Designed miniproteins, single chains, continued (4). Designs and how they scored, part 14

Each design is a single chain, and the fold is of that chain. pLDDT is the mean over its residues in the fold that is shown.

## One batch from the design tools (miniprotein)

Design m12461
Fold by ESMFold2-Fast:
Structure m12461 (fold): chain A 81 residues (1-81)
Amino acid sequence: LSPEILAEAEVSMYVISGAVSVTAARNALAKGDYEKAAEFLEEAIRYYEKARELAEKAGLDTEPIDEAIKETKEKLEEVKK
């Protein structure tokens, strides 16, 4: 595998992990567990930030990841009220 292909795979794995954490947060919110929802959203942000770092280093488009980070941070601010 070239470094480029490996970077794309790593970015995809972290993006998927972030999306899974966002889904877990949504499920926690549906149950009224705001504390657990906040934890999952913080975890999602960490995964997306790692994906962004790897994407930037590989010269990949970071815009979709930046959007996901922004959206997740907005949801976290709502949950922490």
Scores: mean pLDDT 86

Design m12462
Fold by ESMFold2-Fast:
Structure m12462 (fold): chain A 81 residues (1-81)
Amino acid sequence: SEVRERAREAVLKGPEAAKELYDKSKSQSERDVIALEYKRVNPKVKESTDFATESLLRAAEQAERLLKERRQQRLLEELLR
């Protein structure tokens, strides 16, 4: 996916580059991919006073929660059919 490749390149450049790509993204799906990629590449980053890093980590946590909820919703829809 082109979105994942762009996210990876931005994340490897640093949190500021990743945050800039996040802010310029047209969809929540693209933003979620960028945030999740940042967390995946930086698994040991727990806390930071850097605004870009904190924003990306919070976005990744929200994206993980939404993905879990969407999986549960799909299972519920299959059970109701």
Scores: mean pLDDT 77

Design m12463
Fold by ESMFold2-Fast:
Structure m12463 (fold): chain A 121 residues (1-121)
Amino acid sequence: DLLDQAAQLGKEIEDQALQNIDEVVRGTEDLIDLISGLDAALGAELRAALDDAVNNGDGSELGAVYARAADAAGALLSRKDPANAAKLRAELDEQKARGLQQLDQAEIVHRIRTNGLRNKS
C-alpha cells in the first residue's frame, strides 16, 4: 500500500530530524560545559537560553544559542591558548556550520508536515 509506505517514510524522516535536533542540543551542552569552566556566568546564561530554546521547541532559537556558544567558546579558548587560537577557531567554526545545517534540515521536515504537502487524499 502506497499510503503505508508514505507513512513509514514520513516517520523515518521525522525520526532523522529529531536525531539532528538532539545532536545539536548535545553539542550545545558540551560547548556550555567548556564555557562554564572558563566563564561560569556566561555558561549559566547560555544554559538558561538553551533550556528556553528546547522548551519552546524553536529551531531558530536553538540555532542562535548554538552559534553564540560556539563563538563564545572560540573567543575564550583563543584568549587562554593564543598559540592554537587560529586552529581552535577553525574547528569551532566548522562545528557551528555543521550544527546549523542539521537544524536547517530538521526545520525543512517540520515545514513539509505543517504545510500539508502529504494531505493528498
Scores: mean pLDDT 75

Design m12464
Fold by ESMFold2-Fast:
Structure m12464 (fold): chain A 102 residues (1-102)
Amino acid sequence: LGEELELGRRVARRLAEDPSLSEEEREIARLVYEVALAEARIAHERGIEIPEDLLREAERFGADEEKLEKSYKEAKELVDKMSDEEQERLLRRAEELRRELL
């Protein structure tokens, strides 16, 4: 779980900084990154082992359940406005980065 959260965070961060993506796609990635930070902090509070670097970043972000819900809702609203083709393109790019970062 902690390794998956760390990988997800790294993928989302790279997508948020990717100049080949649209501004909307980068915004979705930024929100997913914030969700990953919030999930890591919540998981740590529930006794789940989280990588130290991820936990430090989550603590600096000040993530909590309220921020998690807000960022998740905003990301979902943006994704729901995307076409199936746009969603598939973004997911494919995320999968490529996930393989690269493994």
Scores: mean pLDDT 78

Design m12465
Fold by ESMFold2-Fast:
Formats: sequence, C-alpha cells, structure tokens
Structure m12465 (fold): chain A 86 residues (1-86)
Amino acid sequence: DLLERLKKALEEAKELLLELAKIYEERGDYETAQLYRQRAEQLPLMYEKIKQAYKDGKLSEEELKKLIEQLEKDNEELKKIIEELK
C-alpha cells in the first residue's frame, strides 16, 4: 500500500527532524533547532494533502511512488547528517 509507505516515510522524517532539532538545541543553536521543529510539525498536514490528492485522482500512482522514493532518499541523507553531527 503506497499510502502506508508514504505515512511511514513521513513519520520517519518527523523523528529525524526532531532528532536534529535536539542536537542543535544541545549545541545552543536554538534558531536552527526551531526551524527543524517547524519542518517536523508540517509533515502530518503534508500526509493529509498528498493522501487527498491521490484519492481525488489529482496525483497518479507513479507520481506518488516517485514522491515516496524522494522522501526515503531525503530520510537517508538526514540520517547521515545526524551521524556526522554526533
């Protein structure tokens, strides 16, 4: 199910963005930490918008798959950034 895969990718993105926010907060960079928290807060809204667009036929299965693949790639990049900062 592509929507379950999308939800998982966005939930993982939220966890990674909150981990980055914590790292920057611990470093005293409260401005960067706040930006990561704001990005994380937008992800549930993004899920609902993409889900609705897909159900309404405004987003094709292939477009949804490509979007999920890009999100999964972005998550792998965020994991690398987190490991480099530790």
Scores: mean pLDDT 88

Design m12466
Fold by ESMFold2-Fast:
Structure m12466 (fold): chain A 63 residues (1-63)
Amino acid sequence: MKVIIYAKGGIGSVTKKNVEAQKLREQGHEVTFLLDDTADGMAKGGYEDKVVSDEEYQELLKK
């Protein structure tokens, strides 16, 4: 499935989300990593498809 991950703030948050995104990609998910939490920032990648909830995101990381 398609998953959008966004990270707010500094480099530590970005680094953590990048590792999580790599794990999800290894499980066969199509992952888009965005740095901004605003609607404008999310739209800058031209990709607004399938944002998962925090609960769904944590469940994907467990599998």
Scores: mean pLDDT 55

Design m12467
Fold by ESMFold2-Fast:
Structure m12467 (fold): chain A 100 residues (1-100)
Amino acid sequence: MEALERARQKLDEVIQEFEERLKKAGNDEDAVREIVREAFSKLKEIVQEALDAGLPRDEIISLLKEAGDRLVEALEKYGHPELAKEVRDFVEKMIEELKK
């Protein structure tokens, strides 16, 4: 489905920007937290757009899990394991809302 491909593309763009911004932020924890908050906002927007486009919830959940894992891996790679836990918790809550 075109909507699935569009959602995947948008998620890939968010993850790419996230990784680039983490690399630039270095050890600036306030900047890293801001990057994480912006990623959460973008993930919520993409999920809502996917729902509005009529994508099945199971497909959206799969994309969200994949995106969450990639964000966690980036945070761990750049030395922010505490924020990786926050990303896992955020993604889990979004998945729980989708399972209603």
Scores: mean pLDDT 84

Design m12468
Fold by ESMFold2-Fast:
Structure m12468 (fold): chain A 81 residues (1-81)
Amino acid sequence: SRVRDAARRLIEAALEAALDPSLSPERRQALIDAAIRLQEALEAGDLEGMEEAARRIRDVGADDPRVQDAADALLEAIREA
């Protein structure tokens, strides 16, 4: 499904962003925690939880264009679901 594919891309983008050595440990942990929550919501089929996690990842990763694009794609796919 588009939602599932978009969610996986966002999880990948968030985890790749977390590898940036310039990130604070706190911001890195927030990205990882939000990616885990998105994965849990995806496994549960919880669209509301996926939307919450996507917004969190977008906010924490606001300076990463790939994270922004992937988060927006997931939020759009959820609105169309």
Scores: mean pLDDT 86

Design m12469
Fold by ESMFold2-Fast:
Structure m12469 (fold): chain A 56 residues (1-56)
Amino acid sequence: SPLEKAEEMKSLAEEQRRAIDRHVARNPDADPQGVQNAYDLVDRMLREAEEIERKA
C-alpha cells in the first residue's frame, strides 16, 4: 500500500541519516559539500514519503 511504501522510505532515510552521522563522526575532514549533499538526499526522501502519506 502507499502507506507501507512511505513507512519503508522513512525507515531507509533514517538508516541513511545514521550512516552519514557515523561517517562524519569518524571522518572530521569529510568534504562539507559532500556531507550536505548526502543530508539533502535524505531530506528529499522524507519529503517524498510525507507526500505519499498525505495522498493516501
Scores: mean pLDDT 85

Design m12470
Fold by ESMFold2-Fast:
Structure m12470 (fold): chain A 100 residues (1-100)
Amino acid sequence: GSLEERARKLVEEARKLIEKAKETGNDDYFKEAVDKLGEALRLAAQSGNPELAEEIKRVAEELYDIAKKNPNVSDEVITRAGALLESAEALYEALKKKKE
């Protein structure tokens, strides 16, 4: 599939992992979601699609907010989710500027 199709599939997989993480509080689901969104962000960067980067940013924001509110989530996961969000925000701004 295209880079965009592969990235969207990873975003959907990450959303499912976020729902499992919300239900179980299991750190591994948060870690897997961060990894999938990170790969989706890499593909979004290669595709040059700002709308895809914005979608990844929104999902990363949700993941970070959920992780911060759960006392059973490790500091490693919270740190990684925050770094992912910063990377997604930076990519979205960079891609928007290139389209102008």
Scores: mean pLDDT 86

Design m12471
Fold by ESMFold2-Fast:
Parts: C-alpha cells; sequence; structure tokens
Structure m12471 (fold): chain A 71 residues (1-71)
C-alpha cells in the first residue's frame, strides 16, 4: 500500500518512467515477501523466512535505485 502511494507520487511529480517502473517492481516484491513471511510464521518454515528476506532485500535495492533516478 505505502509503496503504491509512492509510485503515484513519482508519477504526479513527473519522475522518469524508469524510476516509476522500479518502484512498482519494489512494491510487488515487498508484497510477495510479506506473504512469504506470513506463511513462514504460520508454518514455522525457515526456508520461507529465508526467501522472504531475499525478496525484502531486493525490494529495498530497487526502491533506493528508483529514488536516485527520480532526483
Amino acid sequence: EELEEEVKEYERKGAPPEAIELMRRAAELKKQAEELARQGSDTNDPALYREAAQLFAEAKRLREEARELAE
């Protein structure tokens, strides 16, 4: 939700299309990571926690790259 609002903010401010696409990708990965973390919590499965952590890290990298392009 919050990252999707940031995408709309970048669009309203006229950020480069590349920055907007990176923010959209980061939002998608964050949602996937949150779902995997929830499943890992429900099943106590360390593999799901590991996958969630990797997706969170990737989402953070994409978000940072998008912010640099939007400046």
Scores: mean pLDDT 80

Design m12472
Fold by ESMFold2-Fast:
Structure m12472 (fold): chain A 81 residues (1-81)
Amino acid sequence: PKLSTAEQVEQAIKEALAEEDPRVMARGLITILRLVASETEDPAARARLLALIDEIRANRDDRERVKALAQEGLALIREIL
């Protein structure tokens, strides 16, 4: 699926958050955030997204931490898009 609007990105994150397996949730979120990072022209926003991806990857087995990081990602995406 193509992510072209803030609404599509928010929906994709919501779907990833519905995953029961924290590793599947983390992989979905990383994919979404990577796509947003590739579309942004703001180097500061890109750096923040890449840092968030690294933190999700480091905490992929921690469901509560991944959910908290996803909320940070949503707030950042609303700022950018």
Scores: mean pLDDT 79

Design m12473
Fold by ESMFold2-Fast:
Structure m12473 (fold): chain A 62 residues (1-62)
Amino acid sequence: MKYDVIITGEKPAIASDGSILPKGTVIKDVYKVELLPNGFLKATNEKGTVLADPENVEVKEQ
């Protein structure tokens, strides 16, 4: 099953390539969503990983 992860809050997410992903960004075709021990949400797709505050994202099933 795949998900879209949408940045809904004012705090941006950070991609594994160092890109800053602002509010309104949609991370498509996420096949893995993990809550890390440090409290960050990790979303993984074929292009890499994104770290976000779970209160600033919406995870939508495709």
Scores: mean pLDDT 82

Design m12474
Fold by ESMFold2-Fast:
Structure m12474 (fold): chain A 75 residues (1-75)
Amino acid sequence: SMEELIREAQELMREAREGLRRAPSEEARRYYEQALVYAGKAIEYARQGDLETAREYLERGRRYLREGREAERRA
């Protein structure tokens, strides 16, 4: 649902912000910044009723969050 998509994107934004606060490297910071951007776009498109585009942006944001966590692990 739209509400569930927005909730998931808001959780992604929260996790990305926490990652940014703790980022040990420029690489990790850049990934978390991208996760935050795509989470925001997912919320924007979900609110407009474009759930397909919102899901695509949520998926991209989650990918960047995973990459940020991996970059942290290697720092």
Scores: mean pLDDT 89

Design m12475
Fold by ESMFold2-Fast:
Structure m12475 (fold): chain A 90 residues (1-90)
Amino acid sequence: MTLGVLTISGTFSVDVPEGTRVGYAAVVYDKDGRQVASVSLGTTTKPSFDFSTTLRGLPVGRYTVEIIGVNLDTGEIIKRESFEAEALPE
C-alpha cells in the first residue's frame, strides 16, 4: 500500500468574544469511518484561527477531517466542521 501525506489547512472562525480561550483539534477518519489520527492545531484567544498541519504515513486515499473548536474555560464545543481531504503520494 502506498503511503502518502495529508495536509490540513484553512481558517476556522468562531462566534465568541475576543479573549475566549479556544483549543482547536483535527480528527481524521478513513473511508470506513474509523478514526486514524487526532492532532492538536493550537490555542488562541482570537475569534479566527489560521491552521496548517501535515500528517505523514497514512495510506493514500480519501479521508474525512473534523475540526473541533472547544472553549477551554467551560469545556463546551463551540464549533464542529467536517470536510473531505485526500492523502497524496510523497
Scores: mean pLDDT 80

Design m12476
Fold by ESMFold2-Fast:
Structure m12476 (fold): chain A 97 residues (1-97)
Amino acid sequence: KIEEEIKKLQKEISELYGLPLEEVEEDYKTLVELLGPEKALEILKEIVKRYPLVERLLELQKKYEETGDEKLKEEAERLKEEVLSPYRPLIELTRAA
């Protein structure tokens, strides 16, 4: 059951983000080594859950290029921080190791 869920999430991330499936699988292995399989699975779920924010970020960047509206640029920068926020504990842990 858990292995099937992991494979589904890995494929979904690969398709949504345009990343090679092999890279997503290797990243998952690294997360398991650093955090364990339970926390690694939760991170995969967060990556999928956060994709609407990534899609919105790309939409805002495109509109900014068309209009030059600084408010769109500010909103895009805020969404970028939100997309990166789930990874902050992992980044800090990797730096400490």
Scores: mean pLDDT 72

Design m12477
Fold by ESMFold2-Fast:
Structure m12477 (fold): chain A 68 residues (1-68)
Amino acid sequence: SLVEEFEKKLKTLVEHMESNNVPKEVQVRFLEWERDVALKEMEKKNVPKEVKEKVEKVYDEFIERVRK
């Protein structure tokens, strides 16, 4: 599913950023930017609102974990 693809992508991205010692505030800003881009692209492709909301939640969960 699209949600599972985003979850795997974000997990890999966060692991890569952490392994390269990227500061938490930079990781958060990058994830927030990626979220905004992804939501706009999904809107343009007429992705169902329910799926869009689930993808947004996946981004928000990773952002929260990085902030901790």
Scores: mean pLDDT 86

Design m12478
Fold by ESMFold2-Fast:
Structure m12478 (fold): chain A 89 residues (1-89)
Amino acid sequence: MLEEIEREAEELMRRLEELLAPYRERLAAWLAAHRPPVIPGASSKEEALEAVERRERLWEEIADALGLPEEVREAVREAFEFVRKVIEL
């Protein structure tokens, strides 16, 4: 089952990379200008879920700032839902 999870993660990441490709320069510029705080690695399931929530909120802020289309926003939300499901396993 780990192989299936890895495959799903690879597919989600590939899709996100393709959808974000036109926005890479704007994303890099926004990150350089705003320097968002580094979200530390988690040592527990609770910390991992909190880290996911913080990263998702950051991505919502980025999506609003860059005016990302709904297709990209949905792909980002889907990726975070996948990560939450993996943590809850």
Scores: mean pLDDT 75

Design m12479
Fold by ESMFold2-Fast:
Structure m12479 (fold): chain A 76 residues (1-76)
Amino acid sequence: LAREIAAEAAERAAREVKNPEVARLLRELAEAIRAGDAERAEELMERLAEVATDEEKALVQRAIAEAAERIAAAEA
């Protein structure tokens, strides 16, 4: 459940961004999250920080915060 919530958040963010490179990285992040590949997910997050605009970074950070809140609620 937790990984699926996080992966879905990344996929939604990928649909909202205009930059195709950022969208690709977010889709790969969703796949890494579903696979439980924490190292790959961290690498993709670092790449997103390098190429995303401030607006896209804010969108990604919001999606992560919302996913983290939903995961915390689901684990209770």
Scores: mean pLDDT 75

Design m12480
Fold by ESMFold2-Fast:
Structure m12480 (fold): chain A 92 residues (1-92)
Amino acid sequence: FDIAELAKRTGLSKSAVSAVVNAFEEVLRETGRDSITREDLPLLKEKLIENGLGTPAANFIVEEMEKIIARRGEVTKEDIPEILERLGKRFG
């Protein structure tokens, strides 16, 4: 992920974008999968908070991922820019 590009596109700080990207990549590393499923959401929330995202923003990311999982069964790397854009609209 290009953190500077995503920050510019979404209106989020680089630190907020990095928190989401790093949390996502850490979950994939720990699970050995290339996607996040519903069972991974508690781990993702923990990693978002550990990477410096506030609890309201972390909860929002989890809710957005739950919506994607309800439609497609999983969240992939391709979904992250859209999730960040929605985060920027809600909290930016």
Scores: mean pLDDT 85

Design m12481
Fold by ESMFold2-Fast:
Structure m12481 (fold): chain A 66 residues (1-66)
Amino acid sequence: GPPPPSVRYESPTGDPREATEVLRKATEDIRQGRRVDEITLNADPASPEVQEAMDELVAVQLERER
């Protein structure tokens, strides 16, 4: 059957610091074995702090998929 609904994470304010916090929370949830399919960020993804947090999230997600 279809996969279960993913956990959603959102940065509501568009602040890069809040987006970074949301990404770190998603990373921790992935480390705990939760499936994350959708992350919605209102912050500029070109921000260095957001990019760094996204790189960490992707690395952890790839580790869990292997």
Scores: mean pLDDT 69

Design m12482
Fold by ESMFold2-Fast:
Structure m12482 (fold): chain A 70 residues (1-70)
Amino acid sequence: SSDKRKKILQLIGEMISLIGDYIDQQLSLKQKLKNGEISSQEYDKQMSELEKKYNSELSKIKKELEELEK
């Protein structure tokens, strides 16, 4: 239906925004490491936490998309 299509496009848009934010945060952490603002140990920790957060949010969007697919 038209409403279903609009919801799918909205969720895809949210997914694209989430990916963009994830890339920006990864690049920011890499830059902080290069500048000596954080240690390699802190970088690894923050990257791991960022990945877990990203995967959690992405999983929520994917579940909503799967509920719309039949």
Scores: mean pLDDT 87

Design m12483
Fold by ESMFold2-Fast:
Structure m12483 (fold): chain A 84 residues (1-84)
Amino acid sequence: DEEAKRLAEIAEERGLLKVAKAIREKKLDRKEAVLLMLEENREKLIDEIMKLFPELSREEAEEIIDKSIEKLKELAKQRELAAA
């Protein structure tokens, strides 16, 4: 409950109002909430990667972020299937 409230507050501070509402309504588990926050912050993550590695093209930075998010989604899905 406290951790869900904290995640909702972080989402609200980041302007992710739809994610914050879903967290407060307890419709998202912790992993789903984090993955949605990463997806909604995609552009900011790309900008931060490009600042750290100015030699990367935008396309390369997008591929790195997109592959990282997809891998996290696959790991979450595999664990859920193993628990079933």
Scores: mean pLDDT 70

Design m12484
Fold by ESMFold2-Fast:
Structure m12484 (fold): chain A 71 residues (1-71)
Amino acid sequence: RAQLVYLAAGVVFLEAQGRTEEAKEVVEEARKLLSEEEVREFERLYEELRERVRAARTGEEVLAVAREAVA
């Protein structure tokens, strides 16, 4: 779980920085290594974190999302 949370957070933060190509590459490589169940869990965490980061308007709120995700 923790590894999938870090992966999802990393992808979301790369996308937030406009590094979309790097984010896509990370996702594609991860999908080759993950099981179907892990891919579904990753997608769930990605959607959850993406929504939280999109709702965050300050760097402090983004850091709060990251802390909550890994706690």
Scores: mean pLDDT 72

Design m12485
Fold by ESMFold2-Fast:
Structure m12485 (fold): chain A 72 residues (1-72)
Amino acid sequence: SIRTLSFVVPATPEGAAELLAKLEAAGLKVSPELKEQISQAVKAAAAAGIKELVVTAYVDGNEVVGASVQPA
């Protein structure tokens, strides 16, 4: 079954990097493609003037299989 983990992150490159570090510290695998997808979504939100995001990671076993990004 898929579980969800949600994080409030600043819409900055540092916020994206910290989120990815937290997921990996929790023992979760994140593909390079998904890391890039999350980083680009955070950049797009920042360009739109959004300051904080809720990022939801979708986890199957020990792998992050997807993510959604929305304004906080």
Scores: mean pLDDT 86

Design m12486
Fold by ESMFold2-Fast:
Structure m12486 (fold): chain A 59 residues (1-59)
Amino acid sequence: MEKEREELLKKAQEEADKIRTDLVTAASRAGGREAVQRGIDEANRRYKELLEKAEKEFE
């Protein structure tokens, strides 16, 4: 049970990490420190949502 859940979470983390990197990069290109911070906040939110979704899908 936990082994399969751990594998699902790991895949979700890898996907979230890529999305997070893309969002941060896009925010940096937009310029302004506030834009970068919003990009980071959004990336963190997406990351958390992906992890929670993976956990719930296992249930």
Scores: mean pLDDT 73

Design m12487
Fold by ESMFold2-Fast:
Structure m12487 (fold): chain A 100 residues (1-100)
Amino acid sequence: MNAEKIEKVRELYASIPSLSLEEKVKKLIEIYEITENLSEEEAKKKIEEESKEIIELFKKETDKDPIEVLEEEYAKNVASIPNPENARWQMEAAKVIIEY
């Protein structure tokens, strides 16, 4: 990925925590269009598919908050990721998917 695309993705995910759910989803779609070279429609489909996978995890962890389950799952992956910023971005994207 080139430096211009990386910077735009960084700016997009940095804005996510302060936005409404609708705007968070729009920013997540734009991030997927950039990082995965997807169309808006393909990005929406990917978000829907990932949302279904996350919902399946909740069905197995009935005693836990959905966000807590997600944070535990990503904590296992974060420890092995060389780039902490990418790990943080993935967690923020997953939180949007849960809320969606």
Scores: mean pLDDT 66

Design m12488
Fold by ESMFold2-Fast:
Order: structure tokens, then C-alpha cells, then sequence
Structure m12488 (fold): chain A 108 residues (1-108)
């Protein structure tokens, strides 16, 4: 889908440290599909963090975790990656620690 293509371009922009372009691509992906992958919202959160917008970063991480809680993940590798990501969120964005713990419990 176009949203999936924009998601990929967003992560490519993050790798190039083009955080403004990364945010633009992820925002367009979300506009096309607001229920897109929780990973798209985490990518956008990362872009905003790198741009110094901690309020936007926090908001999009929260949305990512809520989507993750609503998503059935059966692949063991993706579950492990999600748990590791949530553990990092607990250390970098402690306001979300309780929500992250709820998501970890849902994955276990």
C-alpha cells in the first residue's frame, strides 16, 4: 500500500538522519491509514525526539503502545522486539512506564 511505502521511506530517512523528511513520510503514512503499524508511530516519535519536540515524541509513543496493545502479535521475533522496545520506552520516556508495562503483560 502507499502507507507501507511511506513507512519504508520514513525509516530510510531516519537512517540518513534526515529527521524532517522522516517525520513528513510517517505523518503521510498515518494520514492514509491511522491504524497503520505501531512501528510507524514509533518512527514518527523517534523523528520528533531527534528534532527536539519531546511533547510530540511522547504523544506518538503513547499512540504506538495503544496500537500495540490492540494488535495480536504471534511471531516470536516481533514479540521480543516489541518487549525490548517497550523496555527502552520505560527508561527514555518514564511518563509512559505504566502503559508500557500493560503492553508487556499483554504480550506475555
Amino acid sequence: SEAEELHKKGFEALKKEDYEKAAEYFEKAIELDPNTSWRTYLGLSTAYHKLGDEKASLEYTRKAIELLKATEITDPFLKEMAIITLAVVKTTQPELAELADEAIDALE
Scores: mean pLDDT 84

Design m12489
Fold by ESMFold2-Fast:
Structure m12489 (fold): chain A 67 residues (1-67)
Amino acid sequence: EEVKKEIERAYDTMKRLAELAKYDPAAFEQAKRLADEMVEKVSKTPLYEEAKKRADEVIKLGEENLK
């Protein structure tokens, strides 16, 4: 449960940064870094697949905001 809450918190932070990518490309780089860290943190847990999907969504959102 604690790890799920951490993933949800990280996801919210990464989504915020991906939205800020419209104004600051450095925010997108921060979002990608946090996404990679989140996926690595849970790579040996059952939450890996869920975290990877969330990371992919954040990266896609940031790419759309950059373009």
Scores: mean pLDDT 78

Design m12490
Fold by ESMFold2-Fast:
Structure m12490 (fold): chain A 112 residues (1-112)
Amino acid sequence: MYVERNGEKLELEVERNKVIKTPDKEVVRSRARIDGLEFEVEVTFTKDGKIEVRVRYRSPTATRTEFHAEAEVDVSTPEGKEKFEKLRKAVLENADALFDGYLAELIREAQK
């Protein structure tokens, strides 16, 4: 995909919801890159009931954490496991919406 700035075409690279699984955790990552600018939204779910959300911004001169949140659910019980699955779904839906918002901002900044 291309974004136009002052008659120049800038290539927008987007990777959505890449899943990386290990025995102890699952990571869901979305990234966008344009004109040396990059945004990454990463959600980590652990087998022991931890959830972490990170949003990172990269430019040629800086790397910045825009957002970081953590939660933990007791998954030793059937009720806790159900709560974790419901929270996992809600967090992934919110992370996808968050990524779309940052993608729109990244495109707007690249067009300046």
Scores: mean pLDDT 82

Design m12491
Fold by ESMFold2-Fast:
Structure m12491 (fold): chain A 80 residues (1-80)
Amino acid sequence: MSDLKKKAEELEKLIRKYADKSLVDKYDETSKKSNELGKQIEKSPKPYPKSLIQQSMDTSSQEVSLAVKLVMQAKEELKK
């Protein structure tokens, strides 16, 4: 709900402040692709195409991997 969203926004701001900008840009690009795939799934009739599901899962995995790298970089900077 709203409380978790506000905390997520604060954490995102801290991560963006302390993490490398090139990595932030790569995450934003991957997030954009994830949103595009989400819209394609929403427009698709059920059962969903397997290729679209695979692409969505791959993009989500990449987005999570990049998010972990961003958090780790920001955490290392904050420890200094």
Scores: mean pLDDT 77

Design m12492
Fold by ESMFold2-Fast:
Structure m12492 (fold): chain A 87 residues (1-87)
Amino acid sequence: SSELEELKKYLDEKIAEIEAKVNSQDISPEDKEILMNIIAHARKEMEAFIEEAVKEGKSKEEIKKKIDELVKNLEKYLDSLIAELKA
């Protein structure tokens, strides 16, 4: 479905911004790998959510709103972890 492809691309663009932010941090390569694994896991769960939501007939706008919420929660969690790693 073109809608599914557009929503996955929307998610991918949001995740790429988070990955770039993590890679720009002054933390160890090992800590970056841990954070990247957390991002990869969250991305997989969000992708599964998108696939199910599209299958259930939810609107593109409703799904995007939920993606934005989940991405914001992931960013807050990662910001907290980065702060702890720098302490």
Scores: mean pLDDT 88

Design m12493
Fold by ESMFold2-Fast:
Structure m12493 (fold): chain A 82 residues (1-82)
Amino acid sequence: LPTLEEARRYSDEELRAAIAAGDVRAAYAALIRYEAEPTPVNRRLAEEALRVLGRLYGSAHAAPEELPALLRELERRKEEAE
């Protein structure tokens, strides 16, 4: 997982572009930013990240308040999906 400091190094535009490109690390960075700093911009980026991760791991409709439990579940599914 990226660190919060790594997640904060992205600009909003860079993070959005990386998520759109399917960068799983950037998607997790967006979730970490939203968990730490629940701003409207971070929420929007986290929702985009959840859509990308949902396409890969089947969790497309998760609510932001479920992010810690969802993050653990997505990590577990990623390990099992090999």
Scores: mean pLDDT 68

Design m12494
Fold by ESMFold2-Fast:
Structure m12494 (fold): chain A 63 residues (1-63)
Amino acid sequence: SQKSLELGRKVTQQIGQQTKDSSVTLAARQAVQQKVEEALRQGKTPSEQELQDAGQQAAQQAQ
C-alpha cells in the first residue's frame, strides 16, 4: 500500500504543475487521496491512470 501512496503523491505533483490556482490543486489532491484510500480499503492498488483521471476531473470541476 506504500506504493499506492507514492503514486498518489506523484499524480498530485503532476497536476499541480498544470495550475497556479491553489484551490484547484487542493481539489485534485483530495480526489486522488480519496481514490487511494478507497483502493486500499478494497485491498487493491489503484493504477496511475485511475489516479490521474480522478485528479483531473476534480481539477476541472474546481475551475
Scores: mean pLDDT 76

Design m12495
Fold by ESMFold2-Fast:
Structure m12495 (fold): chain A 61 residues (1-61)
Amino acid sequence: SMSRQLQKQRDIQRHQRWYQQNRQDMVDGMMKSGHLDKDLAQRFVEMLEQITLEAIERKYS
């Protein structure tokens, strides 16, 4: 339905905004608590962003 498609778009936009706002804090947290170097921390956060985006897509499939 159109309402379902609009909700999907809003969830994706909310997801993108959340990572835009919190990405640096997540990277810093992974370096401090996860003992990852900066490159690995950035890649981990990017992987998490992609997996959680896929979860949204699966919710609406």
Scores: mean pLDDT 87

